# Designed miniproteins, single chains, part 5

Each design is a single chain, and the fold is of that chain. pLDDT is the mean over its residues in the fold that is shown.

## One batch from the design tools (miniprotein)

Design m144
Fold by ESMFold2-Fast:
Structure m144 (fold): chain A 75 residues (1-75)
Amino acid sequence: KEEKKIKIRKAIKEALELLLSGKKDEEVLKVLEKVIDKSDAEKFLSLLKERLNNPENRDKIREELKKLLEEILEK
């Protein structure tokens, strides 16, 4: 459980760095899909893009990302 959580957090951080570097969605999804399924990866990508485009919603998006992570860890 904890090891999986650490791997997912590292992948999310890497995905954020790729988005900040202007990498394509396909490259970002490939990183996330290494640790989670495609549908969850697409949800994370959507939330990360929303966080970058709307900084005022950062706290709300952070809570949504935490919820999604918990759901994935319960599967």
Scores: mean pLDDT 76

Design m145
Fold by ESMFold2-Fast:
Structure m145 (fold): chain A 72 residues (1-72)
Amino acid sequence: MYKLTLVFETEEDAEKAKKLLEEAGGKDIEIEKTKEGYKVTAVFESEEKAIEALRKLEEAGLKPLKVEIEEL
């Protein structure tokens, strides 16, 4: 399993990202307000699914301040 972590400047972008990540098969999706922005985390069954989800966010015009992929 792979954990995708994203940080967005606005809550609106974080909520849009959550919806797209959910549609892309993301599980355990959380949004947390931090000092750096709005942190969104999601768990995927494979790295390929996480990368596909990230591409969908980019196609939707969402630009995260930070992106991290971690193997669980």
Scores: mean pLDDT 84

Design m146
Fold by ESMFold2-Fast:
Structure m146 (fold): chain A 105 residues (1-105)
Amino acid sequence: MIIEERSLKDLAAGERPLMSPEELKELESIPDSDMPKRVELLLEIEKRGRLPVLVRDPSISVEAQAMPFLDAGIETLVFVDEETFERLKRGEVPDAKAIVVTREK
């Protein structure tokens, strides 16, 4: 996998927009333990032409957090902190860093 630190504003201004506030709220409504349902939603988000956004869990590695989603067929994940995720759910794009993980084979 390819792991890059990117500006969230640069990502939001790119060809693929970030998940909508409604999509972020839908993801939050799914328990973290329900990985199959979370995967299904994020695959649908990619089909809509949007970048999947997840809250970064600092207790585990980026690789460990990303692998279940990449193995399920998700091509790109954008990890943000919890405060940034809450602001995105409000329709704000904060001046924050994101970790972008892209599938490589």
Scores: mean pLDDT 86

Design m147
Fold by ESMFold2-Fast:
Structure m147 (fold): chain A 61 residues (1-61)
Amino acid sequence: SPLEEVLARTNALLDQLDPESQRRAEERFGVVVDDELARGRSPLEALEAGLRVVEDYVAAL
């Protein structure tokens, strides 16, 4: 499913990070997902927003 694909991509990025960077990326992911859901976004849209934040975090390392 699209949800499983987004989660798989997110986890693949997180699994490549050191433990400290992974913790920071997971925290940022969770905040963004929670915010999008609170705004009435679908679970897929929320997870896609979270994935983008993790991608941006990794690109900035």
Scores: mean pLDDT 87

Design m148
Fold by ESMFold2-Fast:
Structure m148 (fold): chain A 68 residues (1-68)
Amino acid sequence: ETPDAFVAALREKAAALGIAVPQAVLDVARAQLEAGVNPVDVRRGLADALFNAGLADLAQKRALEALV
């Protein structure tokens, strides 16, 4: 799966949870995947970034980590 396809799928699943992911956060995730970072760690990092920015609550963060 391409980094772009992975990022698009994450954005879609986050939107289904009510989260609007900033493009800058998606760009960081794409760059990490292109650098060979494990997709699980990329997903956790994205969920942490959204939570720390106040864009996701704890339940949404856990859903992104476990179900995306």
Scores: mean pLDDT 77

Design m149
Fold by ESMFold2-Fast:
Structure m149 (fold): chain A 68 residues (1-68)
Amino acid sequence: MSDEELRKEAEELREKLEELRATLPAGSHADIVLRTALQEGERLMEEGRYEEAKEGLERAIAVVEEML
């Protein structure tokens, strides 16, 4: 997979995670998990580590969906 494809997938996951976070009560455990994943994902994307960013964002979404 190209870096451009991985970057696009990470960006789409970031948007999905932001949408999911908007449906949660501010300051809830789930909100904090998603906020932390967004911060880590943004750092990894800035470093060009798009596959790791994608994996981290996917995992955070899955964890929060299991909590709900």
Scores: mean pLDDT 81

Design m150
Fold by ESMFold2-Fast:
Structure m150 (fold): chain A 87 residues (1-87)
Amino acid sequence: MSPRQQQLNTVNAAVFEALEAVYRLREVEKASDEEVLARIREILDSHGFSEALKAAVLAVVRDALAAGERDDLAIATRLLHAANAVL
């Protein structure tokens, strides 16, 4: 697997892990979309991704949350396209 593909897979896995954790937090603690985005930023920052990559990923997640979207495949496809455009 190419280093670029490996990085995209890492980003995708980290974002979905964060979304799963925050969906649970929203059901229990009524977390806001901004709190979700803050948690995802924290995870992306821990990996040392570029500011452009972080911004692209956060934009896709923000739009998905605002739309109430639960299609993991559609979200993953958009994340990969957005990340690939800035890598």
Scores: mean pLDDT 70

Design m151
Fold by ESMFold2-Fast:
Structure m151 (fold): chain A 93 residues (1-93)
Amino acid sequence: MIEEKLEKLRERLQAIRDTAIALLRIGRIIDLMIKRGFDFSLSLEEFLEKLDPEGLEELKKLEEEIRKLEEELEKEIERKVEEERRRLLEELK
């Protein structure tokens, strides 16, 4: 019963994280496109193919920042799940 409740909490927090990360990535890519003077008549694939070395480095930096945030959020989720585990165990005492 406790493990089922904790798994449901973890799934819910992970779903929220995944949605937030997806929205952040989209927003950051749009910002990069605007900064680089992107022609919105081009596809995303064409934009990526036409990025200069500086633009590719900015995209790499963006993906690295998102990766770090994902790792930090995963640690926070596990911390929250462990706090809830402790609370539920105390209630069953």
Scores: mean pLDDT 78

Design m152
Fold by ESMFold2-Fast:
Structure m152 (fold): chain A 82 residues (1-82)
Amino acid sequence: SSNQQQSQQLTGQASQLIGQGNYEGAIRQAQQALSLQPNNAVAQAVLAKAYALSGNMERARRYIRRTNSINPEVGRIAERGV
């Protein structure tokens, strides 16, 4: 769907923002991706990483747990990045 495609694009942009050190921007775009597709495991993993890198470990672990419940493979990748 168009919502799924937009969610995937926002997830890619959020990941790029993490690479640039813009964690606040990454959080905003990953949250928007999840508003369009709540079950987007990659967006949840990216959001977890952005929270971890910004020092919010409690929120990071919460999103890792959510990612693991949707896609354990993506969750495992997110856990290694935290």
Scores: mean pLDDT 82

Design m153
Fold by ESMFold2-Fast:
Structure m153 (fold): chain A 58 residues (1-58)
Amino acid sequence: MIIKESVKVGDKIVTLTIDTETKKATIKLLDAKTGELLAEKTVPADEGKALLERLKEL
């Protein structure tokens, strides 16, 4: 199963893609104005889930 979420944080958009089959999460940081990809990071799915929970508290 793939879980996708996007959250706007100031002038940036954080996109999380959690793949439960590979047990990995991809975090993308985009410029909210231009849509430019500023950073991309792959983490374990558990770390991605923890980050998603923190973003939902904002």
Scores: mean pLDDT 78

Design m154
Fold by ESMFold2-Fast:
Structure m154 (fold): chain A 79 residues (1-79)
Amino acid sequence: MEKVSRESERLRKKAVEALDKGDLETARKYLERIEELARQHPQNETVLLNLASVAVELGDWERAREAAAQLGRVRQQQR
C-alpha cells in the first residue's frame, strides 16, 4: 500500500506540473496512470484522492465523480 500511495502522489505532482505548463496531453497520461493504480488498489484512499484531484483539475468530471464515489464507499467501510 505505501509504495502505491507514494507513486500516486508522485504522479499527481507530475500531472499538476504538466497542467501548469499547458501540457494537457502529458497531464492526461499521468491521470490514466493514477486510474490504473486505482483499478489495481480500489481500497486505497490516497490513490482515489489523487485520482479525483487530478481529474477535477483536468475538467474530467465523469472520472472525478467515479473516483469520489469509490472514495466515499471506502470511507464508509472503514467507519
Scores: mean pLDDT 83

Design m155
Fold by ESMFold2-Fast:
Structure m155 (fold): chain A 82 residues (1-82)
Amino acid sequence: MAEVVERLRAEAERALAALTDPAEREFLREAAELAIRAVERGDLETAILALAVALVVARRLGMEATAEALERLLALVEEALA
């Protein structure tokens, strides 16, 4: 679990550093923090739901770079659940 949290933080930090729009950065940061907190509590299902909902919203708002980052974060949590 600690390794999953470290990987999520590293991936989120990398993605945030690549984003130039402050609104997209804030959206990604909030979604990532919500997912990380859920993983820290052992609630992988809540982390998956949070990231999946954020991904749908990002896609509908045209936040393509943020959506790609959320897809990578979601994949990391899904692998941990399997």
Scores: mean pLDDT 85

Design m156
Fold by ESMFold2-Fast:
Structure m156 (fold): chain A 79 residues (1-79)
Amino acid sequence: KEELEKKVKELESRVKELDARIAQTTDPAERVQLLDERIKVLKELIELYKKLGDTNKQAEYEKRLSEVAEEKRALREAL
């Protein structure tokens, strides 16, 4: 369980790094790619929390995944 918790912290840090890069990126195509990476990281976090049995955190990240997918959709419409 401790090993999974360490991986969770690493991935949460990665989400913050991706958020910062998205905020600083001016190229719409690059932003879409960063949002795709964020979606992948969020999916991995959901699976880790599922393995930990933390259903509250699992639901939280599932909601965040939905929000990121919506943001990506809106960004593609700006083309």
Scores: mean pLDDT 79

Design m157
Fold by ESMFold2-Fast:
Structure m157 (fold): chain A 67 residues (1-67)
Amino acid sequence: LPPTREQVLLPTESVDALAREAGLGDASREEKYRVAAETMARRLEAAGARVTAAEPTPEGILLTVER
């Protein structure tokens, strides 16, 4: 069966929170986005999902997740 694909928006507030947890609260916007996407990908992989795309947007990061 093909994997179920979902798109999830990490809003800017969630991106900032994840960056602060990683000790990068004062980093550039680009660095915060990368760290937030990587942190969420690692958490989703630990739960058995896979992140296949992460697209930066003005409203946050749009993640494509397969389960």
Scores: mean pLDDT 78

Design m158
Fold by ESMFold2-Fast:
Structure m158 (fold): chain A 65 residues (1-65)
Amino acid sequence: MSALEVVEKAEEATKEDGEKAREILLEYGEQVAQQISSNPGGSRLTLHLARLEAEGALKLHEKEK
């Protein structure tokens, strides 16, 4: 599954249900972090965008606790 598809789904989910968008970003963020460590030659633009979104979502989630 491409990171671009995940980002697109998160954007659409945000309009209807922000909690769903957060869950998608959080789950994808953890996977992206692992993939970046394992695949340094991956698409930097796609991974960088997903990482930024995931980092923001994680910080927001941490503040709620």
Scores: mean pLDDT 57

Design m159
Fold by ESMFold2-Fast:
Structure m159 (fold): chain A 101 residues (1-101)
Amino acid sequence: SSLKEQAENNKLIYETLDKAFKIGPEAAAGLGAAMKEASPEDWIKVAEKWLKLIEEDEDAFLEEAKRLVEEHSDDASGFRRFAGEMRDKAYTEYKELKEKM
């Protein structure tokens, strides 16, 4: 991928996760679960799907996030932590790639 494409991909992951955290910790945990279930190759597709839900239908987003948290009730805190780590990593990678452009 080009540096520009890699920067845009990391920005998408960061913005999607950041928006989920602003909605709430349960929303972030749900997105974290979805991303952890997906392979790394599919993370961009997962981020695109969830960003679209957040922007077009926040109620549907919250319902899907709640469902994923309920399916993984024993590790909601772990998924929230994973989401936070992914958000921070994506932001760092975005900034570094932007400096190289």
Scores: mean pLDDT 82

Design m160
Fold by ESMFold2-Fast:
Structure m160 (fold): chain A 72 residues (1-72)
Amino acid sequence: MEKLVEEFAEKIRKSYYGSMLEALSKGLSIEEARKKGIEVAKEYAEEYISTLPEEYQEAVREAAQKTLDELS
């Protein structure tokens, strides 16, 4: 399970940085780019979690929130 959580965290970070870079390339401030990155990363995380069995959703959502908090 640890490796799957690590891979999920990496994909959350990739989603964050990808969206942030796109926003920066369009001339947004670093603060606006970070906000957009967090929103997109959160959306990605919730979409992935919704594909999991309900018994795992709460624990995985908690892990995702920790990663998102680190990016904030």
Scores: mean pLDDT 81

Design m161
Fold by ESMFold2-Fast:
Structure m161 (fold): chain A 99 residues (1-99)
Amino acid sequence: MELLLELGLSERQAEAAAKALERLIKEGLAPSDFNLELYQKLRDFLLSLGLSEEEAEEVLTVIGLIIGEAAKLLGDESAPLTREVVEEALKRLVERVKS
């Protein structure tokens, strides 16, 4: 969650993003599963948590960046997301934003 704040999300957005990422990990979803249908389902989930449409779009942008970085770390976009890969992806994105 701290790393999500470093990416410019508000505390509310960071909490929502953390919940969305935990759901993706728990369901064993891979980067290749991140299509328009999954994007819309995540958007609906974020809106259900009380985010505005603008706040939800910002969170989805950050999640997309995390998924893209995770795909590079996995070396296989069909491999399931793990907590460790998501945390490393977040760390690399924060370093890239700061650098």
Scores: mean pLDDT 82

Design m162
Fold by ESMFold2-Fast:
Structure m162 (fold): chain A 80 residues (1-80)
Amino acid sequence: MSFEQLIEALRLHFRGRFPPEVAARIEGYLDEALERSKTQSPQEVLDWLIERLRELPDPDARETAISVVKQAFRVLEQRQ
């Protein structure tokens, strides 16, 4: 799976799981993560994305989003 495919899968997952306002904020972080992937390693992008997700005001959405992103990046590493 490419990094672009991973980000798109995360985008679709969050749209189906969170309120539209939370999903839109996460989509903004995913768009920035995709741009960062052009110049940064997957680990650097993951660390940046987790820090952005920690800024989410809802604790449940924050913990769920961080968990899902960590799991998705683990799958990406296992396929490369």
Scores: mean pLDDT 79

Design m163
Fold by ESMFold2-Fast:
Structure m163 (fold): chain A 84 residues (1-84)
Amino acid sequence: MIEKAQEALDVLSQLSDNEIATAVERASGYNPRTVSAIIEGVRNGLSARETAELISRRSGKSLRDALGIIISSGEEARKILAEK
């Protein structure tokens, strides 16, 4: 899980903030706390674990759920990159 989440953050780092928000919304539904945590993790170069801990702290999700959201957001991010 951690390795897949790290790969997802690397893909998300290639997107704009608005594109990251779109990817997260498509993956997990609209949650501004989750979106802001992922953008912060990507822009500050946080690890997958540290980004998941931010999501957990801000949105009340478990670390497992937070890692799953990062992975699914990375899958949606790959689709956005393929459209360019």
Scores: mean pLDDT 84

Design m164
Fold by ESMFold2-Fast:
Structure m164 (fold): chain A 85 residues (1-85)
Amino acid sequence: SEKEKIIKELITQLRFYRDQAKDELSKEAVQEMLDILEENPEEIPEEDLEKLRRIAEELLENAKDALGKAAGRFVLDALERLEEL
């Protein structure tokens, strides 16, 4: 489904951000989002969507590194795409 494709793209890109990030707090936040997504590869429950949004907003606002901010923005953009399906 289109939702599964977006979730797979999220997992792939977040693994890249996690592996490339040098800031430990950014790595931990990205890993927390990955854990949620990997438990829900077909469809993310609404409670987990809200949790992902909060983590991503926190990264975008407060991450010290460009990769952390990019991860936050990427997740927020993907969540908007999921809401439109």
Scores: mean pLDDT 85

Design m165
Fold by ESMFold2-Fast:
Structure m165 (fold): chain A 80 residues (1-80)
Amino acid sequence: MPIYTLAEMTDRALALLKAGASVAEVRAVLTRSRELVLAEVEEEVKNASEETRENVLSLTRAMLDDLVDQALAEATKQAA
């Protein structure tokens, strides 16, 4: 399942950092989860109007990018 929430992303990032993954490796994992969530949202709205699809995808992308940055920052602080 793709990681969806800040809490889920932070927990996964923390687990990876504690397992010895680098910050770059953790960012790559979170970015992959972001792309999977975007693909899932795109599939869910595929039958909606073009305007609705564009608005939902744009908002989701912005929110997920912010969540990845917040989760990585929080996990890095907790792993220190």
Scores: mean pLDDT 77

Design m166
Fold by ESMFold2-Fast:
Structure m166 (fold): chain A 71 residues (1-71)
Amino acid sequence: ALSAEEKKAFADSLAAEIRANRAAIAAALAAELSPEKAAQALALLDRILERAAAGDYEGALAALRELQALG
């Protein structure tokens, strides 16, 4: 299992990547997923950002798992 420090570092890094590449990520999701799933994936990306900003790193990782399940 990841330590609390590793979870924080990963969630902070993921949030920074999402902020830096938002338009490219949105375009990739639209290309790979149905419009409905792409909208769900974008909402989950926003949840990752919100939870990471709030210091809820476990919640950010849970949102990432939901995003991966949309596959």
Scores: mean pLDDT 82

Design m167
Fold by ESMFold2-Fast:
Structure m167 (fold): chain A 77 residues (1-77)
Amino acid sequence: SKEKLEKAKKKLEEIAEQIKKAIDAGDYKKAEELLKEAEKYAVEEISKLTPEEQKELIEHYFELLDEVEKKKLEAEK
């Protein structure tokens, strides 16, 4: 299941990069759609993990959300 955790982290990182690229391109609708996809994916993957792995995935997800929020704030300036 540690392999599942690492795959989930990598997938969330890939989605986060796509969100950042959409923000940089001014495509806020695509960024919003990708954020919803990331949330749904994270929720689905949490159900497959141990409590310790769930905590790691949740922490990683919020770190990625913080990066996305910083990119949004930069783009509005």
Scores: mean pLDDT 83

Design m168
Fold by ESMFold2-Fast:
Structure m168 (fold): chain A 87 residues (1-87)
Amino acid sequence: SLRDALLELLQWLAENVERLTPLQILVHLIAIGAELYVISRTESPQDYATTRQQVIQLLQQIAQKLASSNPDVAQLIQQTIAQIQAE
C-alpha cells in the first residue's frame, strides 16, 4: 500500500540520512509530502491519525540525526512536522 511504502521510505531515511547529501534529503522530503497528501485524502480520519503519528515519529528521529550536521534541513523537517500536526 502507499502507506506501507511511505513508512518503509521513512524508516530507510531514519537509518541512512547521515550518509545523504542535503539535496538528496530534500528530494525525499518532497516525495514524502506528496505521498502523505494522497494518504490524507484517501484514508479515513481515524486511520490517517494513526499514519500521521507514525510519520511524525520517524520525521522527529530524522531531524534529531541532522540537528548538528544539517541544521537548516532539520529546521525544515520540524516545520513540516508542525504543518502535519496542524492539519
Scores: mean pLDDT 85

Design m169
Fold by ESMFold2-Fast:
Structure m169 (fold): chain A 91 residues (1-91)
Amino acid sequence: MSVEEYAKELAEAIRSGDLDKVREVLTKAREEFSPEELREIIELAAQYILDELFGLDTSVFRPVTPASRKLAEEIIAELKRRGLGDLLEGL
């Protein structure tokens, strides 16, 4: 899958509260991407979530913003608290 496809799946899993899907998406992404690229996937997922909250067209991926980078750090911290820290090592 592309970075954008992983970001969208991750955003949808986070929004639905489906931790099993979050774990599945992160496991697959970690096998294909570096920790730096995985951070970019989470930042894009955060941007997708923000776009949806503001009622923007989510069929188009928008560039990451300072707001989405901040949300990504909060998402990483929350996922680590929920037992996904091993999949997020180096982030």
Scores: mean pLDDT 80

Design m170
Fold by ESMFold2-Fast:
Formats: C-alpha cells, sequence, structure tokens
Structure m170 (fold): chain A 99 residues (1-99)
C-alpha cells in the first residue's frame, strides 16, 4: 500500500515535469514562428528543447527521490519512476520528433 502511494507520487512528478517541459517547448516553437522560422523547423527546435529539459530534470528529480526515500526509510524502500510512464513520455517525444 505505502509503496503504491510513493510510486504514484513519482509518476505524478513525471507528468508535471513533462507538462512544464512541453510548455517551454511550445513557447520556443511560438518564438521561432514569430521570427519567421518555418513551422516544421520551429516545431523540431521546440520539441528538442522540451526533451532536453525533461531528461535533465528527470535525472535530477529521480536522484532526489532516491536520496529522500533512502533517508526516510533507511534503504528499506527502493521506489523508482515507473518504466511504463517513462516509455509513455518517450513515445510522445518520438512522435513529435518524427513529424
Amino acid sequence: QASQEYQKVRDETTKVVFSLASSIGDYVYTQNLMKGVPKDQAKQVGDRISYSIFQKYMRQISKGYDDMINTLTRGRVDLKITQSRLDEVQREYDKKLAE
């Protein structure tokens, strides 16, 4: 039960980081469109920046969660971000970058 609650928190954190990274990517896309960059190129730049931000912060957050769980549980609980949730976000980026 407790492990499921911790896993949900990690999964929801992944969703929040993806949402923020996507918003930043959309902002970059719009700024490039306003500068006259073609839509396809502007989209690729925005998507790449979104993905880079997502990867960077997810690495930092995963380490922070591992450190927190180890501190609180003295190593009795080892919860990681669900691979299925990471795969889901990866598929979204793969779809965007393929367009």
Scores: mean pLDDT 72

Design m171
Fold by ESMFold2-Fast:
Structure m171 (fold): chain A 112 residues (1-112)
Amino acid sequence: MSISDRQFEEEVTDALILMRRGVLDSILKSNDLSPEVRELLEEATRLYEEAMRLSLSDDPADQARARELRIESYEKEIEAYRGILKEETDPQRQEQLKKYIEQLERRIEELR
């Protein structure tokens, strides 16, 4: 079984986002997430899961929809992180949140 360069690049990008989410978990716990931020993160998770299912389809329309849902998922996650950033007083955590937002924005541009 051989992995294509494109598939490998996609998997590496997704792994980097997940690794950064792991670091972010400590920030989320310290910031006492508002219900609005929690709902944005839950919606982002639902959209990403739906996108992953559609991406397995051989239908070009399903693949196009999967890309749209992945973009929407990342946009919801960015909105949530911006909400956290407004209440964050620690400069180090502010920088980490900004870096996560920048990575998600880059990922959105790669999917467009």
Scores: mean pLDDT 73

Design m172
Fold by ESMFold2-Fast:
Structure m172 (fold): chain A 82 residues (1-82)
Amino acid sequence: SSLEEEIEKLFEELIEIAVEEEKKRKQGIVLSDEEKQEVDNRVKEILNRIYALMKEGGYSDEEIQAKFLELEKRLKERIEEI
């Protein structure tokens, strides 16, 4: 469904942000406090959007938890590939 496609796109966006941050960390690149705040704000907005979409789509709290656990597993796998 278009809802599942939107959630998947937002999951990939979060994973890409985390992967980019990990790559910078491994290269010894230190972000400024302003740059860190911008990343944190973006992550917060995406997480809020994902939660709102799941709630609007009629997902239970258990289904939402399962989806976020899936996101965490995918994130860990992508970071371990760096």
Scores: mean pLDDT 87

Design m173
Fold by ESMFold2-Fast:
Structure m173 (fold): chain A 89 residues (1-89)
Amino acid sequence: SALLEEARKKLAAGEKVEIKDTDFIEGLKMYAELTLEFPKERISLVITGGVGDARTMQAALAFNRGDKETARRLASPLLPQEVIDRALA
């Protein structure tokens, strides 16, 4: 996707990237993909306002603060296990 390609270009240039203005499911997929190529400390997933429901927002908040156990538990019914395992590895 154009959004994923733009994030890759910024990370290749040494910039930090926030994955935002997307739902948690698509954001976590992008995060899983980008962390295979770039340092995870330069990539953050941010869900704000009306993007996603309360559960996906809580999962994103847990993920952003490094609470991988809570993020996994909240995301498990909403996301394929392979995506969760890759993103939280």
Scores: mean pLDDT 74

Design m174
Fold by ESMFold2-Fast:
Structure m174 (fold): chain A 70 residues (1-70)
Amino acid sequence: MPYSEKMDPEKREALVEMIRLLSDAGLGEQARQMFEAIKKKDWDTMRKIIEQLPEDIQEEAQKLLDIIKK
């Protein structure tokens, strides 16, 4: 992308927590894909990743995504 912007502290913390949540669950590939989707503002890809998560993780991941989407 031609534009580079510093992420809001809340969004950055939510991003870090999202990557940690997925990685701790053994979903390192999904964590990588989520990071790239967030950087690109690709909401469709982010939603698809969340829908593939285990139910216990899906709710927390959705909360974090809602913070990132603000």
Scores: mean pLDDT 76

Design m175
Fold by ESMFold2-Fast:
Structure m175 (fold): chain A 75 residues (1-75)
Amino acid sequence: MKAIEEGKKLVEEGDRAYEAGDPKKAAELYVKAVEAYNKSDSPEAAALATAALLRGVGMALDTGDEEVAELINKA
């Protein structure tokens, strides 16, 4: 499904941004991944959206960055 493929690419880009030391960009990419997965009504897409959101929450907690937390809270 296009939505799942799009979301997976966004999660991968988010993971790379976090590894590069840019948690704010990573958070934005994880939020976009959640939005991409939400375009599908499949249970698989819903599970992947939840996983992407939890990744973002984990980063916000690890960094203590208020802007990262605000970005994730909008998802």
Scores: mean pLDDT 80

Design m176
Fold by ESMFold2-Fast:
Structure m176 (fold): chain A 78 residues (1-78)
Amino acid sequence: SMEKLERARRELAIGEAILEVLREFQDKPISEETYKEMIEKAIELLKERFGEVTPEDRELAEKAVRDYFERLKKAQEK
C-alpha cells in the first residue's frame, strides 16, 4: 500500500539522519551525556527534514542510537 511505502521511505530517511549523527559523534566517549546529545541532534534533524516527529519516529531514532551504544560497549569489552 502507499501508506506502507511512505512509512518505509520515512524510516529509511530516519536511518540516514541517524547515520549522520553517529558519524558526527564517532570520536566522542560512550556516556549517558553523549547518548542524550545524539538523541537531541537526531530529533532536530528529523524536525528539519519532516516538519514534525511522531512518537514512532522518536522511538525508532532512540532505539537506533541505543543499539549503537550497546554495540560499542560490547566491542570495547572484547
Scores: mean pLDDT 79

Design m177
Fold by ESMFold2-Fast:
Structure m177 (fold): chain A 100 residues (1-100)
Amino acid sequence: SSRDAALANIDATIAALQSAADAGDPQAQLQVQIAQLFRGVLVGAPASDIIATINRARDLALQLNDQAMVDAFDYLIDLVRQGRLTAQDVVQAIKDARRR
């Protein structure tokens, strides 16, 4: 299915970035957490797990001095708390932050 293909692509992306993330590259670590966030939303992970993933991503964005990305993660946490977060919200917020 299209969903299974999306999950396979996410898992391949995580695998490709894992070596750099393990070596301490904060950009690679952030991209792994973003991929894990997207994966969690697609599989319907518990809200607590999604918030924990966003908080890890937010801490990495703070380390990178990326305020636009921090703001995007704060917005996504608010959507999780409201029970309104979708995969499209994740995609759009990350794209908007990367354009700033």
Scores: mean pLDDT 89

Design m178
Fold by ESMFold2-Fast:
Structure m178 (fold): chain A 73 residues (1-73)
Amino acid sequence: MSEKELEEEIYLALTRMAAAIGRIALSNGEDPKEVIEELTRLVEKVIEKARKEGLDVVPEIEEIKREAVEELE
């Protein structure tokens, strides 16, 4: 698997996971935007740590967050 393919797979997985969690939050009467934002912050910290270790596997976390929120609206 190439670095670009891995990056694309991670991007899609994160977007789908965020959207799914947002839908679960909605079903539970929670604010999906708040849940997605908290998870995105945690993922962002992990990505920053990975990048410091020389792993550039995710392009844009803000884009993932926006797309997941739009999927719920």
Scores: mean pLDDT 67

